Designed miniproteins, single chains, continued (5). Designs and how they scored, part 79

Each design is a single chain, and the fold is of that chain. pLDDT is the mean over its residues in the fold that is shown.

## One batch from the design tools (miniprotein)

Design m18735
Fold by ESMFold2-Fast:
Structure m18735 (fold): chain A 105 residues (1-105)
Amino acid sequence: VELTPEARELIAKMARAFDLSPEEVQAMEEGMKALMKRREEASADTKATMDMIENSGEKEVMDPADPDVALKTLENLKRVLEKENAPQSLIDALDAAIARIRAQQ
């Protein structure tokens, strides 16, 4: 398995909270894999920036069911997929997930 248990739990919690489709969940999984891979391959400056994004806020305060937290996470994953030149279908699925969460606010 390529995703950490923590990453899979985070994605599963968001999927349950916002009734995300399997396609939207797959796009989040691919975005998380791309983020982790980029973090491993990144320069020191890029790693510092990514560490701030990943660890922004205490994990106890960062509720995946909070729409603001979920939106920031998905927007960050979309930017990572765009930089990796991921298939447009994955980017579109993240946009659909973002729109679904915004519609529930």
Scores: mean pLDDT 70

Design m18736
Fold by ESMFold2-Fast:
Structure m18736 (fold): chain A 75 residues (1-75)
Amino acid sequence: SMEELKAYQEQITAILKQQAPLVQRLLELEKKLKEAIANRDEESVDKYLDEIKEVLEQLAPYQKQIDALEEALKK
């Protein structure tokens, strides 16, 4: 059980490390979106919303991997 928990922790850590650059990009896009909204720049708002959607689509496979690992742990 302890070895299984360690393997699970290592796999989760690896997934989180792979997600980190995408999460960082999402935070940067959120900041740019907030600035565009404050400036009433509708064209930039639409652009950043589209880019956020693309990043979320790239993050979806990692969430699926985490969900699969959690389900395997529950057995």
Scores: mean pLDDT 82

Design m18737
Fold by ESMFold2-Fast:
Structure m18737 (fold): chain A 82 residues (1-82)
Amino acid sequence: SLKSILISMLTRIAQYGEEGNFKEVLDLSKIMENFGKMLKQMGKTKLSDFVIKISKEVADYAKKKNAKKVKEISLKSIKEIE
């Protein structure tokens, strides 16, 4: 399902953030942003807006090397999707 794909991606982002692997966090955030853009083209506007927003927030904190915020946003986003 779309939810399980998003949860899997966010779980990996949280894990890479905790490991200090900000390059992988940035790479996955870009993939997640592109996935969000695809969802918008499919008419899933609310889910698209959410995914694009969190992908940008995660990327911003990854650029700042803020592992705590990367993990916090990712885990909060998983709960909002569930």
Scores: mean pLDDT 89

Design m18738
Fold by ESMFold2-Fast:
Structure m18738 (fold): chain A 69 residues (1-69)
Amino acid sequence: SHDIELIERIIEGLETLPDERLALALARKEAEKGLSGEIRDRVVEALENAKSKEEAIRELRELLEELKK
């Protein structure tokens, strides 16, 4: 799935980029450009509401598990 692959890439970016603010901003930009509809809205909301990079990664991994069903 394109959505699953893109979310996995977003998580990888969040894990590898040391700057939390930049990592979250780039993740949101990738989600807005590469995802659509409800999945995009859920990913963007998770990134906007996350208090840390670690929280964002957790929320996105939980979403991936839901999408893989």
Scores: mean pLDDT 85

Design m18739
Fold by ESMFold2-Fast:
Structure m18739 (fold): chain A 75 residues (1-75)
Amino acid sequence: SNAERARRLIAEALLEGLAPEEVQEEIERLLEKEEEVLEELRELDRELRERADEIIANGVDMKELARELAERILA
């Protein structure tokens, strides 16, 4: 799924020292293309559900969301 891709990209960026901005651009593209990503993000964390809706609208700070997702995924 695209949420799994986003999860992997965030985790790999943190582990490999990739530029977070590049990872976040790819995540944004995935979120724009695939509505299914929203459902998976909502399931991952209720606190992030509101942000999932904002991401689709391209109005949320992707860096902040990426940090929260990485914290939950890598924990």
Scores: mean pLDDT 52

Design m18740
Fold by ESMFold2-Fast:
Structure m18740 (fold): chain A 67 residues (1-67)
Amino acid sequence: SKREEALKAGEEVASKAPEKDRELALKAAQYAIDGDDAGAVRALLSLSEKAKPIAAEAATAASRALQ
C-alpha cells in the first residue's frame, strides 16, 4: 500500500539517526503521514539537535512517497 511505501521511505531515512533517537524520528514521519502536525512538532522538539534534521527529512520522504 501507499502507506507501507511511505513508512518504508521514512524508516530508511530515520535509520541514519542515532539509535536512541530513531524511534522518535520514525514517529515524526508517521505523524506526518497521518496529518498530525501537532504530534510531528512535539516529536521533533523532543529529539536531539543532531536527529532533528534527519527526522524532518524522514517526514518529507514519507510524505513524498504518499503522492
Scores: mean pLDDT 79

Design m18741
Fold by ESMFold2-Fast:
Structure m18741 (fold): chain A 70 residues (1-70)
Amino acid sequence: MTEQELLEEARRLAREPEVQEAARELHSEDPRISVETHALTIALMRVGLERGEVELAYRLARELVDADLA
C-alpha cells in the first residue's frame, strides 16, 4: 500500500461517526491536538493494522500530531 492509498482510506474512515466521536473524546483530554488530527490518527492506525502497514501509518500519524503541536 502506498502513502497516498493509506491516507485516502484513512480520510474515508475518519469521517465515520464512531471515529469522530472517539476523536472528540481524545481532544477533550489533549486539546493541543485538533479533533481532525485525532480522527485521522485513529483512522490511520486502524487502516494500517488492517492492511499490515502499521509502521507507515505510525509515521504519518506522528507527522500529523507534530504539525498540530508546532
Scores: mean pLDDT 84

Design m18742
Fold by ESMFold2-Fast:
Structure m18742 (fold): chain A 91 residues (1-91)
Amino acid sequence: MAAEEARQRTIELLRRALEEGREAGVSESALEFAEFVIEVAENPDDKEKHKEMLREMQEKAGWSRKLSDEELEKVYEEILKQIKELEKLVE
């Protein structure tokens, strides 16, 4: 229960922040990243979809080099750690 409650609270806070950010006119790349984090928190078992979204975001950002699958995996794991820390902050 606690983990599910923390996840739901995290998703709610992120969605609220996303709407506030959209109203405040923050950059589209920041909004896309927030949507990505919400997707990871909402569907944590869909790793392949999350990695695909992350690669698409990097490509749109104009990266001169694409990350290897190994490098992408490491970036994804770091994002998961940040989400876990955020869940802990909301109980």
Scores: mean pLDDT 71

Design m18743
Fold by ESMFold2-Fast:
Structure m18743 (fold): chain A 69 residues (1-69)
Amino acid sequence: MVTDGVKGAIEEFRRLATLVDAELTVQQRIDKALEEAKSLPEDERTKKLNEVFAEAQRILDRARAEVAA
């Protein structure tokens, strides 16, 4: 059976995995937005990147909140 100490380590690992998954999602969204932005006028590129950065921050903040709860 899993001891309380090992259970704590497993929970921490799961929390780290949640953060890693969030970072992977953010990376994929940023990469896609950068590729899409290459074909856009400069003004639209700036708007697209600002939106993606705001979304990325929201995703990371949510993941951190879930881990902290």
Scores: mean pLDDT 78

Design m18744
Fold by ESMFold2-Fast:
Structure m18744 (fold): chain A 101 residues (1-101)
Amino acid sequence: MSLLDLVSPEKKQLAVALLTAIREVVEELEDPGPVFRALSEPEVIKELAEIIDNSKSEEELLKKIKEFLIKVLVEKAGLPREEAEAIAEKVVEKFKELLES
């Protein structure tokens, strides 16, 4: 299931930026497997698409993405909350940089 297929046409650039940020951050982890598996689940991809389509501001989008990533990394990838928060923060920082480019 592709995030790009689930978002509105006007939001595809946001979806590309988010996918790029996730891949770049996760590829730098010592154990990327559990994180890639968790983030590839159909329900997770659907929720990311909903956050992108329904967020009314960049601030709301970044906040909701961070909160959702922490939840997924803790509950589905089995990461400690501290590690999940660090990863989510790096993803949001990279995502924001890509949106400003």
Scores: mean pLDDT 84

Design m18745
Fold by ESMFold2-Fast:
Structure m18745 (fold): chain A 75 residues (1-75)
Amino acid sequence: DPVLEALERAAVLAHLEGLDEVTQKLIDAINAYKQGKKEEAIKLLQEARDVAREKGASPRVLEAIDRALELLQKE
């Protein structure tokens, strides 16, 4: 599942950078997605992106979140 892979990649990268709040929101987004709650997953990804930007996350983390968001919104 390319969406799940993108979400998991974003969560791993955020975790490796010590972005605890971003990592938690991405885990919540993964759980929402697995439950078929796509709108909730999109909202959690947007919140994760906002926190990541505020905390000065690397371009790698931001790109991973944006990729997951793009794949979720493609429909």
Scores: mean pLDDT 87

Design m18746
Fold by ESMFold2-Fast:
Structure m18746 (fold): chain A 96 residues (1-96)
Amino acid sequence: DEALKKAGEGSEKAGKAGLEAGKSSGSATSATAAALSALGGGVGAMLYAKKGDKEKALEEGKLGAEGAGRSPGSEEGRKKAEEAALEAGKNAAEAA
């Protein structure tokens, strides 16, 4: 329960970090893409965690991190979004 709650908080943090990464490009679309990649990974991880699939929960977080890292924006923002998405995936995997 606590781990799943932390995964949800991590997903929100990943989304916010992705949004900040995209803002450096001066484009709302770029900011949204980065936020969706990071948040989507965290949410996907939580869904698999609820099914007890630790391996897929971790992989979803990794996919979200990869998407955030490839998004336009600042290098610092992308790195924070990647780290937040990976952390969300790990927390979700522990909850499973």
Scores: mean pLDDT 67

Design m18747
Fold by ESMFold2-Fast:
Parts: C-alpha cells; sequence; structure tokens
Structure m18747 (fold): chain A 69 residues (1-69)
C-alpha cells in the first residue's frame, strides 16, 4: 500500500505543479505501480473534476490512490 508521503515524493521528483496523462504514467513508474492504460485513463478522468485535461497535485494523488486500490 503506497503512502501519501511516497506519492508526494514522486511528484516532487517529477518537479511539476500540473500533470498531463504522460506525467501521471511517469509518476506511476516511479512508484512501481503496474496499471493498464484503461485503469490510468479512468483514474485520470475521475480525478480531472474541472475537465481541464491536466491534474493538479491534489488531483494526481486521488488518481494514484484510485489505481492503488
Amino acid sequence: MISKEEIEKALNKLGKDYLSYSDLKEVLKLLGLEATDEQIEEAFRKADVDRSGILSRSEAILAIEEIDK
């Protein structure tokens, strides 16, 4: 089970305030999470509540937690 602290460290290593779909995939690789493209796309859509096409750090944490279920 991945802790919020581990997620935040991975996000800090990426060095971005906002994440695209490819940025989210990179963070998942840093965390050692195996997920299908469908799982990543679903989690991204659910976390992107404002429909901006990018995730804030808080939204990215929610997407990663959804994948880690």
Scores: mean pLDDT 78

Design m18748
Fold by ESMFold2-Fast:
Structure m18748 (fold): chain A 99 residues (1-99)
Amino acid sequence: STREEKIEAVREKLEKEREKLLKELGLEPLSPEQVEELKKRLLALAEENNELQFFTVDEELLGELLILGALAAYKAKLKGEELEPLEEELAKLFEEVVA
């Protein structure tokens, strides 16, 4: 699989984790249309309000994505899948920190 495919899988996993938490909390899962509308409105709101473009919010999202990406690479390594050089680095870093 390509790096792009793995990034997309991580994003989908994050979305599924969110939906699972919503369901566990007794809330209805968000439809794809609702998610797209929320993202569009939030992006428009951020464009209109520069103070909403906090670097810390971007850092948290990037951090979660990097952790999920490293976890995905580590799981792929455990399954004996072929890794790209960057994925091998992520898997090794995750293994060194967690194991």
Scores: mean pLDDT 57

Design m18749
Fold by ESMFold2-Fast:
Structure m18749 (fold): chain A 98 residues (1-98)
Amino acid sequence: SVAAQLEALVERAREAGASEEEIEEFRREAEIRARGARLVAEGASKEELARAIAEALKLELEKAKAENDEERIEEIRRQTEEALEEMGIARSLLYKHL
């Protein structure tokens, strides 16, 4: 399963000396990609994909802002932009729903 593969990669990263912060960043990126892939398989439009990704990120961005963690906010944005580029979704479409 995708979840089992993700956990195996996390354990490998931890063994390689990755910090818990780096592992959390990896988990967030993997979740965004997995959600996007699931919606694509279900025949979702790019607008529906952008909306779903925006909803997933709202809570994480809100928490990071409340903690005044500028580095975490920037990393979340960077990972999101990379995932959008891989899926061929325009950043403007995501920002419409953020």
Scores: mean pLDDT 70

Design m18750
Fold by ESMFold2-Fast:
Structure m18750 (fold): chain A 61 residues (1-61)
Amino acid sequence: DEGIEKVNEALLKHGLAPLTDKEKELLKELEKRGEINLDSLANSNYTSLYMARQALRDLVK
């Protein structure tokens, strides 16, 4: 998925941990529900990406 890979590349560019398979599935589900825009997330700043990374970790639990 192009949007998911863009988010993963953005995380890696900022030195953040890559997405797990469970987190990739969660992001796809959130995009389908209209709750996130993956292109917007991939183009966000470090702070927003860091916060999103923490939220995904907590939601996957």
Scores: mean pLDDT 81

Design m18751
Fold by ESMFold2-Fast:
Structure m18751 (fold): chain A 98 residues (1-98)
Amino acid sequence: DPLQQQIDARISEFFRKLKEEGSMDAKEVAILFAEYLGLDTTPIRNAKTTQELVDALIDEAVRAGLLTPEEAEELRADGSLTDIILRAFESYLRRQLA
């Protein structure tokens, strides 16, 4: 699937750049991801706990139409920050590349 290959390549490049940045914490990663997608970073910047950070990123991705409410509930219950980023970014790239 050429579209899936392009999506996978863009996701891999994003995570490669994050590794090269070194020492970025989860909140910094979430803020950069939100900025890259044009999401509101304010709720993410205001998060004080890991759960608040996860919830803020999920809420902004749902508001942007990158996650469904059903996907959001799954990710709140048992999703890592990486899982949230992967699902939202795949949705974003499918809209941009299709």
Scores: mean pLDDT 78

Design m18752
Fold by ESMFold2-Fast:
Order: sequence, then C-alpha cells, then structure tokens
Structure m18752 (fold): chain A 85 residues (1-85)
Amino acid sequence: SESLADEIVKELAPKIKEVAPKAAEAINELVTLILKSAVKNGWSQEEILEAIKEELEKLVKAGIITKEEAEKIYKYFEETLKKVS
C-alpha cells in the first residue's frame, strides 16, 4: 500500500537529513515516488534498491551529495527494506 511507502520514508527521513541535510527533501521525494511505484507494480526489494542506487548516483554526478553520503543512505534503505518485508 502507499501507506507502507510513507512509513519507510518517515523512518528514513531523519537519517537522510543527518547525512545530507541540503538534499534530504529531494531524496525523500524521489524515494517516495520509487516506493509508491514499487508497491503498485510489485517490484522486488532488489529492483527497489537498484532504482534508489541509480537516483543516488545521479545526485553524486550532479555534485549534490558525495559518494560516501550516497553509500550511507543506500545502506539505510537496505536495512529498512529488510525490516519491513
């Protein structure tokens, strides 16, 4: 359900803000869209994580976040998705 996507974002939002405060809102919006699409289309956890990784890589290439920040955020997603599934 869409409420599951919102729950995941709610848990991750403060952690993302701590790692990348200037990009936190944009990352939370992108992730919310990915998770809602994933729930609607029955994506696997691997497909969700791949989509998140691709969006984080785009932010690194744009100079919005560092590679280290992207890796930390990605690890938080791996942990949270395993916990809610």
Scores: mean pLDDT 81

Design m18753
Fold by ESMFold2-Fast:
Structure m18753 (fold): chain A 70 residues (1-70)
Amino acid sequence: SSDQKKMQEKLKKMIEEAKKLLEEGDVLGADITVGVAEVFEAVLKRVGIEISEDILKELEEVKEEVQRAL
């Protein structure tokens, strides 16, 4: 896909936003943002966009951090 890098960058920005919200103590905002990122990941996989292992690992890591804070 010609848009592969652009879509991966968008997902990465969502992960960075979730991390920032968690650092600011907005656990609910971080949880919602992680949920939106998960839906976006699922859509990208459905349309055949491959997501790098590094980005998937960062999403998993922020999910675990949010779950520990809830």
Scores: mean pLDDT 85

Design m18754
Fold by ESMFold2-Fast:
Structure m18754 (fold): chain A 62 residues (1-62)
Amino acid sequence: MAAEEERLRAEAAANGVSVEQVREARIAREVAAEYQANPSLTPAELAQRMGKKLGYKTDARF
């Protein structure tokens, strides 16, 4: 398994949550960081960038 996946599992176990919950928290942090770095980004652009970075498809309608 990739080191990233192992890290997520370790964090999930330490916090008593699922790997999916850790990934969701990571997405939320990346979204906040992206807005702080690029406050002029549209929600659609942000969603596409996050999808590419995290391998998820996101839909932003704002």
Scores: mean pLDDT 66

Design m18755
Fold by ESMFold2-Fast:
Structure m18755 (fold): chain A 70 residues (1-70)
Amino acid sequence: MATVTVYRPGEVAAARVSEENGKTVVELLNEDGTIIARVEASDDAALQAGVREAVRLAKEGKTGTFTVTP
């Protein structure tokens, strides 16, 4: 599963990818370079599902922390 945190509404324009404690972390940014969402997952299927859901939630203006399964 992936943990998705949406900090603020917006459209995703860029992504930063890193590794933390054996998990892949993706930070999603708007056109201004502001981080609007963060996705953490330990496998590719969960990561892809989490990123898709984070983009959708941010565009819909839904903030908070969500758990996403592939």
Scores: mean pLDDT 84

Design m18756
Fold by ESMFold2-Fast:
Structure m18756 (fold): chain A 98 residues (1-98)
Amino acid sequence: MSPEVAEAIVDALRELEEEGDIKVTRDGTTFTLTASDNPTAQVLLDRLAEELAKVPGVTVERDGNTYTVTTDVPAEVLDKAADPLEALLLALKLLSKK
């Protein structure tokens, strides 16, 4: 994944979070993305989750409106980020460096 694509995904997720269409949380190496009952937000989150699943070292699981994203980036590195979406962006950029 290019850094520009990673930034675009996280920017889209942040816009959805600011509108109250999704909720993003992190626990260690695992991110939880929960969509609201808004069908448009659910479709957008599904597309973004599909793009995230294409990244080496990223695993995405879906249970209803909840997406669980697990990264191979150590939790200690992710703890340096100010919020869960900043941590996700950091993980995507690090996993894209090969």
Scores: mean pLDDT 82

Design m18757
Fold by ESMFold2-Fast:
Structure m18757 (fold): chain A 94 residues (1-94)
Amino acid sequence: MSPAERLIERALEVLEELKERFADNPELVAFLEGLQKALESLRAARVTPGQLASWLRYAKGELLALLRELNAPEEEIRYVEARLDELIALAEAA
């Protein structure tokens, strides 16, 4: 697999973990499923790690905005931010 394909698989794993964490919130689960479909499209498009990093920064902003709109606890927002920042750092280092 390319570096970008491995990073996309890692990102899909993180999104699945977040879906399990927020299983009681159907709106968050639906949003995360949308992000998973977008990642599958990026995999098919053979994107570079740099393009993946840019998309992850966008996805992070959208997900954190949704969490705040849904009044998620600050500790949950920080957890999600940390998980996505780890993925962004891995994509930028590739």
Scores: mean pLDDT 87

Design m18758
Fold by ESMFold2-Fast:
Structure m18758 (fold): chain A 94 residues (1-94)
Amino acid sequence: PEALGIYENIFNDENLPKAIRRAALFVLIEAYMALGQYSKARELIKEGYEKGLLSEEEQEELFNYVAFLTTEIEVIANFGEGSVELRKQLNPVA
């Protein structure tokens, strides 16, 4: 958890180039997702968009990814045929 504080400081440092702040944001999102802290991940995505670090398309893609992980069974059931290849790539058959 302490290591994430460094990336949070980088993300919030308005004196740093956008590219560096974006990299820190993506690391934070992945880390909070891995920890199951989806509410924090969603808030970071929203803040990244509001600060101009994410495009509208990037924000939507990241929100969909978070929603997929939190409600994956329901979302997969509603995707239909298109979800089959995605599941094969993410969860290869043993």
Scores: mean pLDDT 70

Design m18759
Fold by ESMFold2-Fast:
Structure m18759 (fold): chain A 87 residues (1-87)
Amino acid sequence: MERKEELREIALEKLREINGEEEYKKILEKLEEMERNNDPLLPVVEALAAALGAMYRGEIDRELIEEYGKLTGLDENAIIESIKKAL
């Protein structure tokens, strides 16, 4: 739990560095809205963010990729390519 939260924070900080403060604020507002609405996509977004955070640390977390695959139905290669495009 705590590790996934740490990885998500790393991903959010990196997105802030790449896209700037205003876009970062929009992302946080979107996530808060998804949480308020109990959006079924929130676990998908959180799993992707944790996988991105692991990649920003120079590692690929296979367990997080597998979890995201179970949530989305995508295969491992499609997930890895999606993460690389987000970098």
Scores: mean pLDDT 75

Design m18760
Fold by ESMFold2-Fast:
Structure m18760 (fold): chain A 65 residues (1-65)
Amino acid sequence: GKVEMIKLILEDLLENKLKLSKEQLEAILDKLLEEGVISEKEKNYILNNVKDTEEQLKLLLKKIE
């Protein structure tokens, strides 16, 4: 499904030490919100308080089962 595809993208980004742009991060967060994986509060927390890409990716992977 879409969540499984997002998981693969996030795992690839983390493994290869790639950076997310703000636009890419917001798009991923919007998709996870639409799929019910994260709340609006969690989306806003990550966007405003988590600035490191590796930390962002690890938090999002923890939310995906």
Scores: mean pLDDT 82

Design m18761
Fold by ESMFold2-Fast:
Structure m18761 (fold): chain A 93 residues (1-93)
Amino acid sequence: MRREIKERILELAREALSLIEPDPEKFERLLKEFEKELERMEEELSDEELEVIRRMLEHLIRLHKKPEEELSEEERRERAEVAARLRALSERE
């Protein structure tokens, strides 16, 4: 169960980042940072908490796959906020 959840989280993170970050160099950098965080989360979080993260990533992927014309005001704000957070992570040395 735990190993399957971890593998699924990593797959979902890769998909989400590919939708959010079109620059392949920034994509690789963000993916590496996420892999590092996932290792930390594996030590600190329960299986139930990891499942919450998996569901959040599925939601983000769904949100980013929607055409811009179908986005609500709330969904546009959420996408902008996620993009801003990822940008902050990519600027971290």
Scores: mean pLDDT 72

Design m18762
Fold by ESMFold2-Fast:
Structure m18762 (fold): chain A 75 residues (1-75)
Amino acid sequence: MEDKKKIEELIEALKEGLKKLEANKDRIPKEVYDLRKRVLEKSLEILEKALKEGVKFEETLKRIQEANQKIVEEA
């Protein structure tokens, strides 16, 4: 339950990160922009699902790490 607040705070931080990425997209190589956008969007998807399902913060971070590693390997 208190893990929910930590997940909400991380969602806000990642949304701000995505906003900053969009603001700087013309200053970043397209392949770097596309990769970072996919990582941020996937992390947000996992966090929002974890909030809905009441997943612990530590387990949520592990899921994000595993998903992002796979995205990097596919790039």
Scores: mean pLDDT 80

Design m18763
Fold by ESMFold2-Fast:
Structure m18763 (fold): chain A 98 residues (1-98)
Amino acid sequence: AEELAKRGLELGREGIKLAKEGNGLKGGELATEAGSLASLAAEKAKTEKEKKLAQEAGRLANEAGTLAVKNSENRKALNLGIAGAINGAGAEFVAGGK
């Protein structure tokens, strides 16, 4: 769980950066991957530390996906951004982001 969450955090941060730079496609790809990793980390999380890492990974994936949607110039970028945002939000919820 911790390794999955840490990888999700790295990809989420990079996705946010690329999306802010106007690269919605690459930002969306990273957001989708980060969201998937965050969701897996949230489902496998047993400790408070693992849950917090999964929540943060999900939050960053959601932010990256949302930014990628705003900077999408094509349908593929839009779909990837949406997937990242949805999976990220789901990971936040499962990990106890209420």
Scores: mean pLDDT 80

Design m18764
Fold by ESMFold2-Fast:
Structure m18764 (fold): chain A 82 residues (1-82)
Amino acid sequence: MKEKALELIDEAEKHASKVSPEAATLLRQARQAAEEGNYDEAIKLLTEAGKVAAEKMREKPDEVFKTIQLIKEAVKLLEEAK
C-alpha cells in the first residue's frame, strides 16, 4: 500500500510540474512525509497540492485532471494504510 501510494505521488508530481511549480513542491513534501510514515501530514499536503493544481484547470485541464485523479488515489491508499 505505502509503496503504491509513493508511486502515485511520483506520477502526480510529473503532471503537476507541467501545471504549477507550487503544486509539484507540495507533492514532493507529501512524498517525504509518506515515506517517513507521517500519513496525516502527507494527506494534508496532497490535499493542498490538489487545490493549488485545480486553480490551473482552465489553462491546462488535462494535466490538472491527471494530477487530481492521482492525488485522490494516493490519499485513498494512505487513509487505508492508517
Scores: mean pLDDT 85

Design m18765
Fold by ESMFold2-Fast:
Structure m18765 (fold): chain A 95 residues (1-95)
Amino acid sequence: SLEERLLELLEELMKEGYSLPLAQEMLRLVLERGLPLSLENAREVEEEARERYERNLESLKEAYKKLEGIDESTKDEEIEKKVEEFLKKKLEEEK
């Protein structure tokens, strides 16, 4: 199956010293380009996969900064959740 072949290639790439996220990105690029699944094709896309992985990390950092702004607006919800958990604990102690 496609999944079995992907897992085999993923394990081989990891044995060669690639990190799991980078190895996954390499195999994803091979598939996206319609190339045959092989170690040779994975290595050929290595540089582009690394560049894409770095861009994804930067995008995640930007998403986190935006999420921080959302977290400031949701601090009240986090306080409400802690109050609800405290009330539930008190109710269990009285029963």
Scores: mean pLDDT 69

Design m18766
Fold by ESMFold2-Fast:
Structure m18766 (fold): chain A 80 residues (1-80)
Amino acid sequence: SHMEAELNRLIDRMEELVREAKTALEQGKKDEAIKLVKEFFEVYQEIVDLLNQGATLTPEQVARLREAVREAYKIYKEAK
């Protein structure tokens, strides 16, 4: 579906940002990791906006989103 395709694109972007933030953190670039986590939560807000417009997440999308959010918070706490 159109909404499922849009949600997949946003989730793919969130997963990309988590990978980039993790790499930045591993390289000691804490400020860059924090910036990437902030961008992650901006993309997350776009997903929330779509859900408020009537989009629904598949179980697979929920699992992916949950893991991405978990990793983003872990990176944020370690970078602070």
Scores: mean pLDDT 89

Design m18767
Fold by ESMFold2-Fast:
Structure m18767 (fold): chain A 100 residues (1-100)
Amino acid sequence: GKFLLSTEKALKLNPKQLLSFFLNQIDYFQEKVPSLNPLLLLELERFAHSLKGSSGLLGLTAVLEAASKLEGSVKSGTLTPEQLQAELQALKEVIQEELQ
């Protein structure tokens, strides 16, 4: 809700600030990986969906693909903490490359 609306507003003003915001969200999720629960999985799904939409609008194909993979993994219900950490790290690296 509030996260998605704030993200859409930011996208209209500055794409680099939006990507930096997503990097901060990834750091938050990485800290929470050892304590996976249904609420965290819902937050991750909303995050991945929002990032996928924003990346699609910006034409950031690598970020879009990484976000789509994360969204699919969360929806599968089979995501392990180790797998989640690896996918979050890969997404973080792809976003950092787009900011260079």
Scores: mean pLDDT 78

Design m18768
Fold by ESMFold2-Fast:
Structure m18768 (fold): chain A 100 residues (1-100)
Amino acid sequence: SQLDIALETLEEIEKVVLESIENNESLEKTFKKISEVFHKYEPLLSEEAAELVSRAALELLTRLAHLKDLYDQGKISKEELIKEMRETARRLKEEVRKRL
């Protein structure tokens, strides 16, 4: 069930990201909330699962930072931002599923 815990962690991180977009929260506040999710699940994750989840979370945050910059510049819609973040999260969850 390390796979189940890792996927649950990533799904809670995805929820935080999507809620942050809906509420127009800063990247700093979003990063803090994601850190809190990771801290909650870290004691339940093996070292290997924690490393995979951490790398997936960093990729998701990097993508969010880039797309949010485009959104703030008016280059993409909020709907496109949400769609891209959901697709990125889906892909990262699939990568974790293949490795655990």
Scores: mean pLDDT 87

